# Designs tried in a protein design run: designed miniproteins, single chains, continued (3). Part 103

Each design is a single chain, and the fold is of that chain. pLDDT is the mean over its residues in the fold that is shown.

## One batch from the design tools (miniprotein)

Design m11425
Fold by ESMFold2-Fast:
Structure m11425 (fold): chain A 67 residues (1-67)
Amino acid sequence: AELEAEFAKFDTDGDGTITVEELLAYLRSQGFDLTEEQVRALFDTDGDGTIDFEEFRLVYEALRGAA
C-alpha cells in the first residue's frame, strides 16, 4: 500500500512506469545525492529511460536496506 502510493505520486499517466528523472527526484527527496547517470547505471538496465513498478520496488527496498 505505501510503496504503491509512492509510485502513484510519480506515475502521473497511470501507465505503470516512471522516468529516470522522476526516480532521481524521489531519491534526492529521500536524502540520496545521486545523478541521472548513477540512477541509469543502477536501475535502468535497458537504457530506455523508464523504470517499471517492479524496478521501483527493488530500488525502494535497497534504499531501506542501505540506509
Scores: mean pLDDT 70

Design m11426
Fold by ESMFold2-Fast:
Structure m11426 (fold): chain A 68 residues (1-68)
Amino acid sequence: MLPEAVLRAAELLGRFALTPEEMTALRDAARSLGLDDVAALIVAIGEAIRSGVVPEALREAIERALAG
């Protein structure tokens, strides 16, 4: 996983407060468009956020995005 892409996607997920169901729908949509790597990245980001196993830089990026 590329950290920069992970941070950007996490900022997007944080901004929209996506549920696990919405993340699954987004993954399925990405796969239907042939974007398998993007679908895997979305799942990995959701799992990392949920498990609390996130880098400090990722948490800081989310905080900055949400703070405005």
Scores: mean pLDDT 57

Design m11427
Fold by ESMFold2-Fast:
Structure m11427 (fold): chain A 65 residues (1-65)
Amino acid sequence: NKGEFFKREREALGLSQRELGELLGISQSTVSQWESGKREPPFKKVLELSVEQGVELLVKGVESL
């Protein structure tokens, strides 16, 4: 379920639905609809979220130095 994937990745990043929407350039309502299964997230946005998680981990590593 793509909605469950989005919710899990968002929670892993420590983001609210609003913050994830801002990060991906979409509305909070759209994020909520994707996570509830009311709308299907496009594959491109799934990839963008996966990249953002990787970037966040890299940034945290660099900031810790």
Scores: mean pLDDT 69

Design m11428
Fold by ESMFold2-Fast:
Structure m11428 (fold): chain A 72 residues (1-72)
Amino acid sequence: NAMEEARKHVKEAIEALENGDYDKAFEHLRKAAELATGKARNQVIAAMTFLNAGLKDLALASARQALKILEE
């Protein structure tokens, strides 16, 4: 389902961010944003925005918050 796929993409994005693979992280965040809704989607978009701005720690924090919401 869409929420399960969104959760998978956010997990992959977090792993990529932790490994410094920012291109892979952005691709997974983009896919998660297409699938997620509400507060989770807002956090995914925040992560993408922070990553584009070079604010990597904030991008990771927003991605982790999106995952927490998707696991509720």
Scores: mean pLDDT 89

Design m11429
Fold by ESMFold2-Fast:
Structure m11429 (fold): chain A 60 residues (1-60)
Amino acid sequence: GPRLARALYDYTGKTPEELSFKKGDILEVLAVPNPVLWHVRSLKTGKEGFVPAVFVEELK
C-alpha cells in the first residue's frame, strides 16, 4: 500500500517547491532524498512538494 505520514503541525512552504499543509493532513511519501526533506503528495489536495521531516510522522 501507499507509504503515509501525518502532519504534526501547520506548515507554510518557504519556497515554491515546498508543500503547505495543516496539522492532521495525511501525506503520501513519494521519496526520502535525505533525512531532513521528504517529497510528499497531499491526499487532501493532490499537490506535491517537499516538506521538513520534523513536521511529519510516518504512519506504521
Scores: mean pLDDT 84

Design m11430
Fold by ESMFold2-Fast:
Structure m11430 (fold): chain A 55 residues (1-55)
Amino acid sequence: DEETRAKALFLVLVGGLSYREAAEAVGVSPKTVRRWVEEYRKNGGKVPELVSEFL
């Protein structure tokens, strides 16, 4: 889910949570959060542009 992914990325990158903590908060495995963070880094930070629209 795009919202779940964005929330997990926000918790890790802005909130400073671990992959495990973010995963528990959004209801996915830590490996999924790690994958999302890696994809975010590879895709040049497109998620922050969407997040900053609402912050």
Scores: mean pLDDT 72

Design m11431
Fold by ESMFold2-Fast:
Structure m11431 (fold): chain A 157 residues (1-157)
Amino acid sequence: SKKPVAALSDLGRKLLEAAKAGQDDEVRILLANGADVNAQDESGFTPLHLAAYYGHLEIVRILLSPPHSKNVDVNARTKPSRKLYTPLHLAAINRDGSTAVEIVKILLKAGADVNAQDEYGDTPFLLAVEHGKDEIAEVLLKAGAKDLKAKKTRKLT
């Protein structure tokens, strides 16, 4: 008969679009109207994944602030076809870089798993090192990231 689920799915889609686009006020409006803070697209990206990757610092702050901070899955994973990334993995490879350090610090304070492994066993720290993100790598080490260079035994020749 009647389905309340369809409105949340439409709000969730709009929330993902707003988070990707950096539309702070639209994110606030959608969340106030009951959008699922943990909405996932077809690839498993949440609003927090998209805000972290695109460097939308204010949206990260909104998602990790009360009342949303109690419900947000800070360690949500994308699908295996998208490398099982957490928001912290995507912050470590942040597209802009100008807000990346602050986003990383906020995610860690919110309980992000500093040693989360993607589908290849790469941590946010290893991705930061690979992408030359030295300040992010230092922040992650101070937060308890393991130097996994020894585990990968890349003694090449």
Scores: mean pLDDT 84

Design m11432
Fold by ESMFold2-Fast:
Structure m11432 (fold): chain A 109 residues (1-109)
Amino acid sequence: SMDLEKVKEAGRELVEAAKKGDLEKAKEAAKEMVEISRRTKDEEVILQAAESLLKAAMAALKTGDLEAAEIAEEGLDELLEIAKEYGSKSVLDLDIQLGIVRIIRGVLK
């Protein structure tokens, strides 16, 4: 779908911005993915957004960028709230991914 393609594109932009330390661009890309997820209520869109946020957190871990990890945590927390509201099967996957990102943030402290 067009929305799945848009969230994939925003996800690529997020990961590259996180690698470069472009926090403003990372925040905007994360916001776009969350907004698409909220609008579509589509499990594939939500899971794709979550995967990109996890990848951004992993990039943050490699670069020591606490702020990039915090952007990823905020995005995943919002996706988890969306998934819970709509009864998505992705709730467990999102909770696990959020747990991983929280550990990454704790390591970066």
Scores: mean pLDDT 86

Design m11433
Fold by ESMFold2-Fast:
Parts: sequence; C-alpha cells; structure tokens
Structure m11433 (fold): chain A 111 residues (1-111)
Amino acid sequence: SEKEKLGKELLMAAKEGDLEKVKELLAKGADVNYKDVHYGATPLHLAAQVGDLEIVKLLLENGADVNAVTTDEKGYSPLDLAKLNTSENKEEIVELLLENGADPNAKKAVV
C-alpha cells in the first residue's frame, strides 16, 4: 500500500540521514510514527540512534511520539537510543527529546 511504502521509505531516509527525503516523504503524508515490522522502531528511534539533530527536530515538529518503544525484549525509547549514539550531537538530541516530553523512566533503562 502507499502508506506502507511511504512509511518504509521514511524509516530508511531517517536511518541514512537524508533530511530532504524526510521532508518530501512527510509532505506526501508519510506516517511520522510508522513502525518497522521487526522491532517496532519509528523514524525518531533511527534518527536519534544515528545522531541526526536536524531530522530529530523535524520529526518532533511533525508529531513524532517521543515515548514510542520498540517491540524487542529491551523496549527502547528514542531517548534510550539517543544515549547510545556516538555523534557530537548526542547531548543536544538528549536535551531536545527531554524538552519535548521524553520520560527517562517511561520504561526500564538500557544496561
């Protein structure tokens, strides 16, 4: 379906750090909270893990669920994955997620 296609493309664009593609897909009606079929990861999870500050900002501005959790045994939030990134933007992304309502206690902390 078109919705599934746009959602999958949005996940890939977020993972690859393609800001212009993320903008295009959101403008076409891509579900900002689309979840992948294996881990339930959203575009915000992937952007936070990669450390792409501008894509994180754009996704939050478009209604990304800051407290979405993956469906694996650990149940990662975007905040959890932001703390695992090694980019220079790590601290800014963590702060931005918290300012947008990320609950550091929404789920069990990652070890």
Scores: mean pLDDT 84

Design m11434
Fold by ESMFold2-Fast:
Structure m11434 (fold): chain A 151 residues (1-151)
Amino acid sequence: DIEGIVERLKELIRRRGPAEEVFELLAELLEATPEQQEVIKRTVAEIVAAAKAGDLEKAKQVYLDGVRELERLSPSDARAFLLQNALILLTLWAAIEEGPEVALRVAEVLGTASGRALKEALEAGDEERLIEVLVEALDTLYDLYLGLLSS
């Protein structure tokens, strides 16, 4: 039940559930291979660790290296792009668990539209908007997944 997984992911995000649970459900939704799952998990952890240490240059390099590794492990550019968006969502969520300072650093490093929207919500102290940005990012990821299934 793919729709049920998406609903559970939205509930986890809204209740600020742990990044590990979000990762498990998202990996199930996207049918990510064990090798793809390992790359995403390691890359998220290394980006967050570097950002937490204040090493934004290292965080950016880890992100770019992870993206390239997912491209090598993907059968198509469309599949690689889907997994890159999952990496972005999971990295932003894991950074939020570490607190607003780390989340702001990660949002800046990633330089995505979702990261910019998240940064604005964090700077404004708008917790409702913060959750909505993440739900919108999940909806975008799901739309990309459905598009891939249709091609």
Scores: mean pLDDT 82

Design m11435
Fold by ESMFold2-Fast:
Structure m11435 (fold): chain A 60 residues (1-60)
Amino acid sequence: GLKLARAVEDYEAKTPSELSLKKGDLLEILGEVGDRWVVARSLETGETGLVPKSVLEILE
């Protein structure tokens, strides 16, 4: 199955490589980048980008 996560808070992208999120958004985790970041795809918009792990709840 997909490795899914939910945004636990709003996040505004600070660089062009980052993904903006709203609290409650569902995402697919595509990979990890270092200790604090993931590459994720929004299931709401289909957009892909870097997001901090701290704003995500891992579902599976």
Scores: mean pLDDT 83

Design m11436
Fold by ESMFold2-Fast:
Structure m11436 (fold): chain A 101 residues (1-101)
Amino acid sequence: SLGEQLLEAAKAGDVEKVKELLAKGADVNYQDVNGNTPLHYAAGNLSLSEEAKEIVEILLKNGADVNAQDHLGYTPLHYAELVGNEEVVEVLLKNGADPNA
């Protein structure tokens, strides 16, 4: 599905594929079997900090739920904090991420 492809593109740090899939009508808030959204995967990227930030901004602009919870209750902010991407943490907080969620 387009939603599954969007999760994989966000996980891979593929900015252009994320834009393409959203333009095709992929659900920005699609959840996998663990409740993870594209925003969780983008925020939790360990190696592609600049691409991660750009994808986070694109997803939020397209209506991503900044406080989406996976099946363990973790939000995108928890993922960004875990990987230490301070720029993504700042973007999420500016877009209404709850630091106490």
Scores: mean pLDDT 89

Design m11437
Fold by ESMFold2-Fast:
Structure m11437 (fold): chain A 83 residues (1-83)
Amino acid sequence: MLAEMGDRMRSLGLKDTFVEAFSEFDKDGDGTITTKELGTVMRSLGQNPTEAELQDMINEVDADGNGTIDFPEFLTMMARTMV
């Protein structure tokens, strides 16, 4: 069940899962990903956001509209989506 999977992921380092997913798309190591890559990152984590949901999340974390999301913003968004 999902609770058992969650417990196993905690034992394997749940934080490391988010770090690994973020790092896959942080190609230049500057600590940010593009808003275009956010949908792909979420799908790789088993999420399937709609365009409207994705845009709402982007608007909340990318307040200045520069097209990038840093790691703390990514964690805040994932916490709202997965918790």
Scores: mean pLDDT 66

Design m11438
Fold by ESMFold2-Fast:
Structure m11438 (fold): chain A 150 residues (1-150)
Amino acid sequence: SEAERLYREARRGFLRIALALTHAGVEAYKKLKEKLTDEQRKIGEEIKAAYEELEAELASDPEAVAAAKERGLRLSKSPIAALAAAEEAVRTYRDTRAAEKRGLVEAARVAAKGMERIAELLENAGDLELAEEAREVAELFRRAAELLEA
C-alpha cells in the first residue's frame, strides 16, 4: 500500500540519519572518554551498540553507510552536541523498534516525534541541512501514520 511505502521510505531515511548520529557519538566518545562521567561512558557504550546494529541493517547499501559515516565525522567536531544527538537517535531507534512489534501506526508516531527532537538538537548544533532532512523524515512518518489509520 501507499501507507506501507511511505513508512518504508521514512524508516530508511531515519536509519541513515541515526547511523550518522550514532557514528558522530562514537567518534565524540573517543575524544571525550577521559573527561566523561561514568553515566556518560555508559551512554557511549549504548551508542556504540546501536551504531553496530544500524550499520548491520544498512549493510546492503554500502554507499549510504559511507555517506552517513562521513556526515558523522563532521558532526563529531562538536562532541558534546554530537553525544546529545546520538543519545536521542539511540532512544528513538529503540522506541521505534519496540513500537513496530505493536503496529506501524504507533511506530510511525514514535519515530516522527523522535525525528523532531533530533532536528531540534541538530539546529542547536548548527547542522541546519541535516535538521531539515530530519524534519522531512518526521513528516513522512506522520503522513504514513495518517494513511495507516484510514
Scores: mean pLDDT 88

Design m11439
Fold by ESMFold2-Fast:
Structure m11439 (fold): chain A 65 residues (1-65)
Amino acid sequence: VRTFDQNVKDTVKAFQRHNGLDVDGIFGDKTRDAVKAFQKANGLEVDGIAGPKTLLAMNKAGFTA
């Protein structure tokens, strides 16, 4: 089964690495902008929040840590 909650910080850090951001697992302005761009590209709600649907899409896109 998928354990997105256990890997959320690691998934966010992997996403930050791919976008050239500070790898801290924290949602700063740059991380929110990158998340919004990712959400728009994947047909998700563009809110800049890494919820379960966004994390699932990130894992499918190869941002699994």
Scores: mean pLDDT 68

Design m11440
Fold by ESMFold2-Fast:
Formats: C-alpha cells, structure tokens, sequence
Structure m11440 (fold): chain A 62 residues (1-62)
C-alpha cells in the first residue's frame, strides 16, 4: 500500500460472513483497502489475520 491507516475497534465484533474478521474492543488494525460502502479490508495487529470488517465498528486512531 502507498499508505496504511490505523484504526481501533470500538466494540467486539463477530464475523458474520465468509472473509470477515472478528474483533475485540480496543484492537488495533491496519486498513489495507476500501472494499465497499461501509466495509474495509483490514489486518489485525494483535493476530496478524486479514479480513473484511464494517467501518461502523472502527474509529480512526488519528
């Protein structure tokens, strides 16, 4: 990526679709790409897993 954005999970999230990532509140993620309206491809900094998460469960760190 030319740049990576960091975001933090504002609540626990359980994956509901194939390719989604489960999150814990307070978990930090690198945002890799936008994949749809309100959805991002992200990498968990805690687990190293990549997957799609709803943007509504994330807050920018900046």
Amino acid sequence: MPYDLTAQAIKDYTATKPGELSLKKGELLHILASVGPGEVLAKSLATGETGIVPGSVLKPVA
Scores: mean pLDDT 77

Design m11441
Fold by ESMFold2-Fast:
Structure m11441 (fold): chain A 80 residues (1-80)
Amino acid sequence: MLSPREVAVLRAIYEHPLGVLTPRELAERLGVSQATVSRTLRRLAARGLVALTPLPGGEVLASLTNAGTRALREIEAAEA
């Protein structure tokens, strides 16, 4: 099952108008370190729930996959 932090990362990406966030922006939004966000994103990417896109200059963009969006919707339905 997804941890509360994994759910928070998925939700933050989903709620962003562009549907993408960098690890730095996620760290600022969630009030955690970039190292914590990077570890969480690697776990979510390994599960196919986020896509990590490297950019020129060494930045990474995190976006939701279709599976990630479905998982978030199922969690929100279970909380209702």
Scores: mean pLDDT 81

Design m11442
Fold by ESMFold2-Fast:
Structure m11442 (fold): chain A 62 residues (1-62)
Amino acid sequence: TPDNDNNYNVDIFNTRGNDNHDDYDDIYMDMVNDGVPTPDDIVNYTGYDTMYNGHIGMGDTM
């Protein structure tokens, strides 16, 4: 898939994620509100959700 056309999603995730580390829902809503959620958007959101919940709720043990 031509995901390179949506490079802004990486910028949104990197910038917004740094500002709202504990609010992955806000990151997801920001991407959705942009109007073009891509598979990469879903993957990044899911990854952040797993990281957030794994670290806080699911017991992310290395």
Scores: mean pLDDT 48

Design m11443
Fold by ESMFold2-Fast:
Structure m11443 (fold): chain A 86 residues (1-86)
Amino acid sequence: DLEALFKEFDKDGDGKISAEELKAHMRSLGENPTDEEVKAMIKLVDKDGDGTIDFEEFKALMTHKDPNVDLGFQTLRDTLLGKSKI
């Protein structure tokens, strides 16, 4: 489930979701985020500081219950789940 979803974003198979991959997915959903918005979203979950989301960070994002922490965090999770178009 989560691994299959993660691999949908991880187009180059390096085990990380890049800003480019996230932006491409958002565009496929009809969104048009700026590079700054995508970077800000990644930084919310990027514990390594490398500018990408690895599978552990992705799992933490998807399983962490924190409804009121940050709109960008919620937007990132909803984007990954495809909720923004439902």
Scores: mean pLDDT 67

Design m11444
Fold by ESMFold2-Fast:
Structure m11444 (fold): chain A 63 residues (1-63)
Amino acid sequence: GPLPLAKAVKDYTATQPNELTLKKGDILEILRQVNDDWWLVENLATGEIGFVPKSVIEQIGEA
């Protein structure tokens, strides 16, 4: 299947312990699309896993 990669399109600060703080340009693996608004991702540079708003990420990998 396609490789589920995304990029942070802007900075995001986690508001709860299960959320992930992002910097613009961070490369993420999409682990689960829990609903239309929140996705579970891993930051590939840090190995940190957490929830982020879909609005702060853009899909970049479909290979």
Scores: mean pLDDT 81

Design m11445
Fold by ESMFold2-Fast:
Structure m11445 (fold): chain A 60 residues (1-60)
Amino acid sequence: PLARAVEDYEAKKEDELSLKKGELVEILEVLDAEWVLAKSLKTGKVGKVPKKYLELIESL
């Protein structure tokens, strides 16, 4: 599924993904209640992101 960052997120650990507000990501896996594994469509980088920073959008 595609999602958009609702706020800037700055990675706090090396396995996390930094995002800018409005950046599009592909959700690859739901890890737990608070975290997803996502791929940035801008950079192609993969990392963990808190779900609260993402808004689901329609797939193109």
Scores: mean pLDDT 80

Design m11446
Fold by ESMFold2-Fast:
Structure m11446 (fold): chain A 65 residues (1-65)
Amino acid sequence: AFEPGDLVRALRDFTARSPEELSFKAGDLLLVEEVVDPSWVRARSLATGKVGLVPVGALERVGRL
């Protein structure tokens, strides 16, 4: 699925439910930093610079950095 260095776009809004998770809005661009498991990646928001866990099902790959 996703790999570190993948540039992804949020397909929907997501609200963090724990301090480890990252909230985002549909259309936000994120950089994948680490694949934690098949359902979750650690990503950095390009808009805010914040890092956290995000669900892979809410993301679409748009490129690589």
Scores: mean pLDDT 83

Design m11447
Fold by ESMFold2-Fast:
Structure m11447 (fold): chain A 95 residues (1-95)
Amino acid sequence: SELAKELIEAARNGDVDKVYELIEKGADVNARDEDGRTALHIAAENGNVEIVKLLISYGADVNAVDKDGRTALDIAKENGNEEIVELLKKYGAKE
């Protein structure tokens, strides 16, 4: 949907308020882009802790895999973002 594309773009831009607005409008938090990446993958890559927390609170699948078989946890570990790693583990991310 257009809302799903806007959600992924808002996550890419680090726009917390826009992410929240789009979720409240009914955007699918688990929607995927052309690479199979969700907003959670993008927020983890960008190190945006606030967007990660927001997406998890609205039912983001913490174990979703992209086309390369990578989870948000894999991406956070690759980037050395321990705060996001611990957040994802707390909410059910598998190793």
Scores: mean pLDDT 88

Design m11448
Fold by ESMFold2-Fast:
Structure m11448 (fold): chain A 65 residues (1-65)
Amino acid sequence: SSDLKELIEDVKATREYLSKLLTPEQFAQIEPLFDELIEYLEKGDIEKAKEVVGKIQELLKKLLP
């Protein structure tokens, strides 16, 4: 329970950091994936959360070479 809450806080902090680093257009591409990740973590769906993390990582490689 506590560990999951800390993870959600870390995800939200990363999302905030990226919103300052990326252009509004670039952030608009990744923001829905962060929203999806937070939703799965709040539901405790760790398998789907891991899948979304993979998608975020691949998109970040494209946006931030």
Scores: mean pLDDT 83

Design m11449
Fold by ESMFold2-Fast:
Structure m11449 (fold): chain A 60 residues (1-60)
Amino acid sequence: LVGKVVEALYDFTPLGPEDLALKKGERLRVLEVLDDAWVEAQSLSTGRTGKVPRDLLREV
């Protein structure tokens, strides 16, 4: 996953200040795998970084 471009399968609303808001179809670069459930990613459209659920992402 690290360094890969991934696509959001669903919208995601942030639960905390470190979380990144996602829209379905948004593309991100994975910066770090934090654990089994979460990754640190950067939005390719906004340039913002934050934590996102791993299960909402698909490699493209």
Scores: mean pLDDT 80

Design m11450
Fold by ESMFold2-Fast:
Structure m11450 (fold): chain A 87 residues (1-87)
Amino acid sequence: KEALLKEADKLNEEAKEKLAEGKLDEAEDLYKQALEIRKKVLGDEHPDVATSLNNLGGLYRLQGKLDEAEDLYKQALEIRQKLNDPN
């Protein structure tokens, strides 16, 4: 499923570009698509999934969706803790 992971990486980079342009709704859609692909290909407990959750959480914080942002950050932290990743 290398093609799907490349698509997720592309969507994540496009989301960062939209975020830099202040296009928060477009960035949200792209981050959500990248997260869904990464979850389907890598499973729920992969470092790349934690990264996608953290990116979407950051976007939700900028949108004022603080409760949703905190939930995503918590999910990303739980993944990193399970993987014993010191970073």
Scores: mean pLDDT 84

Design m11451
Fold by ESMFold2-Fast:
Structure m11451 (fold): chain A 93 residues (1-93)
Amino acid sequence: SDEELEEFFKILDVDGDGKISAEELKKFLESLGFNPSDEEVEELIKLADLDGDGTIDFEEFKRMFEGVKFSKEELIKLREAFGFTPTEEEKKA
């Protein structure tokens, strides 16, 4: 949900400037069970970075994950990485 994405964005935005870096995005993707190369992360930022500043704001972050369907396994890993326990439905996946 938008509320969950906002919470995750705030966790990744360690310096509180409303922007996330390539390093922070890479860590987020790794928490989802992905193993992106530095080049793949750079490509994702270039696709989302409408301002050309090399960082991603919250609206660009939402757009990047808009329409993305997470698997049950990916949701479990994301929840665990951010301190949430899996639901009973997710444990059945």
Scores: mean pLDDT 63

Design m11452
Fold by ESMFold2-Fast:
Structure m11452 (fold): chain A 105 residues (1-105)
Amino acid sequence: SDDALLRLSPELRRLLAALTGKEFETLTRAELRELLEEIFGIFDRNKDGVLDRKELRMFLEALRGRPLSDEELDAALREMDKDGDGTISFEEFLAWVLEHYAEEV
């Protein structure tokens, strides 16, 4: 599965280009995980290893290229926060990005 080739959505490609200076159409799952670990670290401003609601908003607004309503943010938080603790782990973040912004080739 780490060698699985993933086609990236236009939104994810734009975000990766903005943050890395490199363009990606496809990445392996392992390569995308490594980049998403770096991106997660950028938005984890307090360095506690999770994203809170404010940090998640900053990520999602960067990813979508527009401001988000509180209702849109609440919907995304409910989808990602599988344990209901009000914070997003890296594994929850990764699973959500893979589900919505990447597909296997």
Scores: mean pLDDT 85

Design m11453
Fold by ESMFold2-Fast:
Structure m11453 (fold): chain A 70 residues (1-70)
Amino acid sequence: KEREEKRKELLSLIAEILRIIGDIIELEKKLKEAEEAGDEEKAEEIKKEIEKLEKELKELREQLRALKLP
């Protein structure tokens, strides 16, 4: 039934969201290390990667909402 299919889609999106959150956490750790080392160029690159992943996370969250809200 469609409810079961929507549940699978929901779980798939949640899994992808969790993966991106994990990537952001790793990048935040690297950002802290770069800032402590005084590597401003590396810190800026990492900040841009985090912003890109945060944007993707927002888009996936909107897809998740669309599955719940027709």
Scores: mean pLDDT 80

Design m11454
Fold by ESMFold2-Fast:
Structure m11454 (fold): chain A 73 residues (1-73)
Amino acid sequence: GLAEIEAILSDPRRRAILEELAKGPKTVAELAEAVGLSPATVSRHLRELEAAGFVERIRDGRRTLYALTGDPR
C-alpha cells in the first residue's frame, strides 16, 4: 500500500539507488561507487527494493545487473 511505498522511499539511500538505476541497469559495485555506499549496504537496499517490486535482477553472463521495473508493487 501507500504506507509501504512511503517507508521504502523515505530512505535517501534507496532514493539515490533508484535515481542511478533510472540512468540504466547497473551492478551492485557500480551502484555502490555512484551513491557512495558500501556494496553490502547497496545489496541490502536492493533486496528490499526487489521485494517491493521497484527493481528486478538481470543475469548478464557472469554479472548481475539491477534495473527499474515498469510497475512498482
Scores: mean pLDDT 80

Design m11455
Fold by ESMFold2-Fast:
Structure m11455 (fold): chain A 59 residues (1-59)
Amino acid sequence: MKKAVALYDSTDPTGTFLSFKKGDELEILEEVGDDFAVARSTSTGETGLIPLEYIEVVE
């Protein structure tokens, strides 16, 4: 299981992408192509798509 840290705040009112805050720990569940991943927020337990450029993979 890969861990990542959010580099930016993100909110999506459409519900397509995961909402998170800068510094939140995320679990990478599945990579989707080269630009996106499905991740889970460790703080909220919510899952959704994240742009890979918004995160730093640490594990």
Scores: mean pLDDT 77

Design m11456
Fold by ESMFold2-Fast:
Structure m11456 (fold): chain A 121 residues (1-121)
Amino acid sequence: APGADPNAKDSNGETPLHRAARAGDVARVRELLALPGADVNAKDNFGYTPLHLAAGAGHLEVVRVLLESEAGRDVDVNAKDTIFGNTPLHLASFAGHEEIVEVLLRHGADPNAKDKLGNTP
């Protein structure tokens, strides 16, 4: 079968890029980012972007690919989820993924961003 539409959302609002990012599938992330019209900032039903899912899951190479590709120019590093207002930096920090924290900060993540509870990363 042909590959899925890069922007097709499942019942959770997840695109193929969300699923590849959560799984740490670097090759699939690269393939999806090469497709015309792929929305790197797509939000699922919880407001999570692919970057949120990769950062929270500890997938350092996926985070790098998302931020360092040409599509990375359009990545909202400071996107907030709809549950608690967490940025990707919050999720990486909560999970203890120090190398991902450093990569996110180098790409303009706001260390002073507050979630809905007033917590910073």
Scores: mean pLDDT 84

Design m11457
Fold by ESMFold2-Fast:
Structure m11457 (fold): chain A 150 residues (1-150)
Amino acid sequence: MSLAELVKKFEEARKRGDWEGIVRYTLLLADYFASQGLLDVAEGLLQGLLRELEERGADPRLIARVLLNLGKVYYKQGKLDEALAYYERAIAIYEELGDRRGLAEGLTNLGKVYYKQGKLEEAIEAYERALELDPDNERARRNLEEVKKA
């Protein structure tokens, strides 16, 4: 999907008040800019969207998805403590919602922060808990095998 198609679909979702579409296309735009090294643009887009969802009392699942992607942007910036705080907030919402898949993704990203901080025990625990929730999580499995060799 081209940048122009992403922007067009985002504007169409905005015109319809389609919040799931707004979140979806903002996440894809943030991932696009983050792939170009434009991390501050990706951050500003996701923070703007997070504030708008919180001010409206939007579905907590949409908020948790934006928080996970903010944590990914901060992790790419090397801002590990900010990445941690955003992942923990997303994890708490997914726990309250019983969203095992969102929780496993949150824990898999949390374990990467701990590993990058040299917190090997906390990284192992986070990946093992992610695999209890989602046994098919190939990302958690691979990262757990990497940490157990370090």
Scores: mean pLDDT 97

Design m11458
Fold by ESMFold2-Fast:
Parts: C-alpha cells; structure tokens; sequence
Structure m11458 (fold): chain A 68 residues (1-68)
C-alpha cells in the first residue's frame, strides 16, 4: 500500500512535469493544490498512485484551461 509520502512524491513529481511551461505563479498554485489533493485522497482511503496521478492530470488540465 502506498504511504502518504509515496503518494505525495508521485503527485508532486507529476505536477512539476506537467506544469514546467506554465508561469511561476501557476506552478506554485498547482503544487499547492497537488498537496491538498494528496491529503484529501489519503483521508478518503484512496491510496492508489494511478488514481492520484489521473486526478493530478485533470487538475493541471483545469488550470491550463483557466489560463487559456
């Protein structure tokens, strides 16, 4: 079972990768939201890394859509 630390690392790495080309303020917001997402998923008992990464992709897509 992935630990909270393992989920956090995977999510933060994915957020950094997906937001490389975004403005610094958008990158900071995405990282902050990613940390909150990990906390929410962990509290709900959702510990699957694949599910967490899919949620991150949706979150980043929403941020990019808002910036467009």
Amino acid sequence: MPSREELLKAVMDKVRELTKDLPEDAQKEALSLGEKLVDILHRLGITDVETALAAVEQLVAAIKSDLA
Scores: mean pLDDT 78

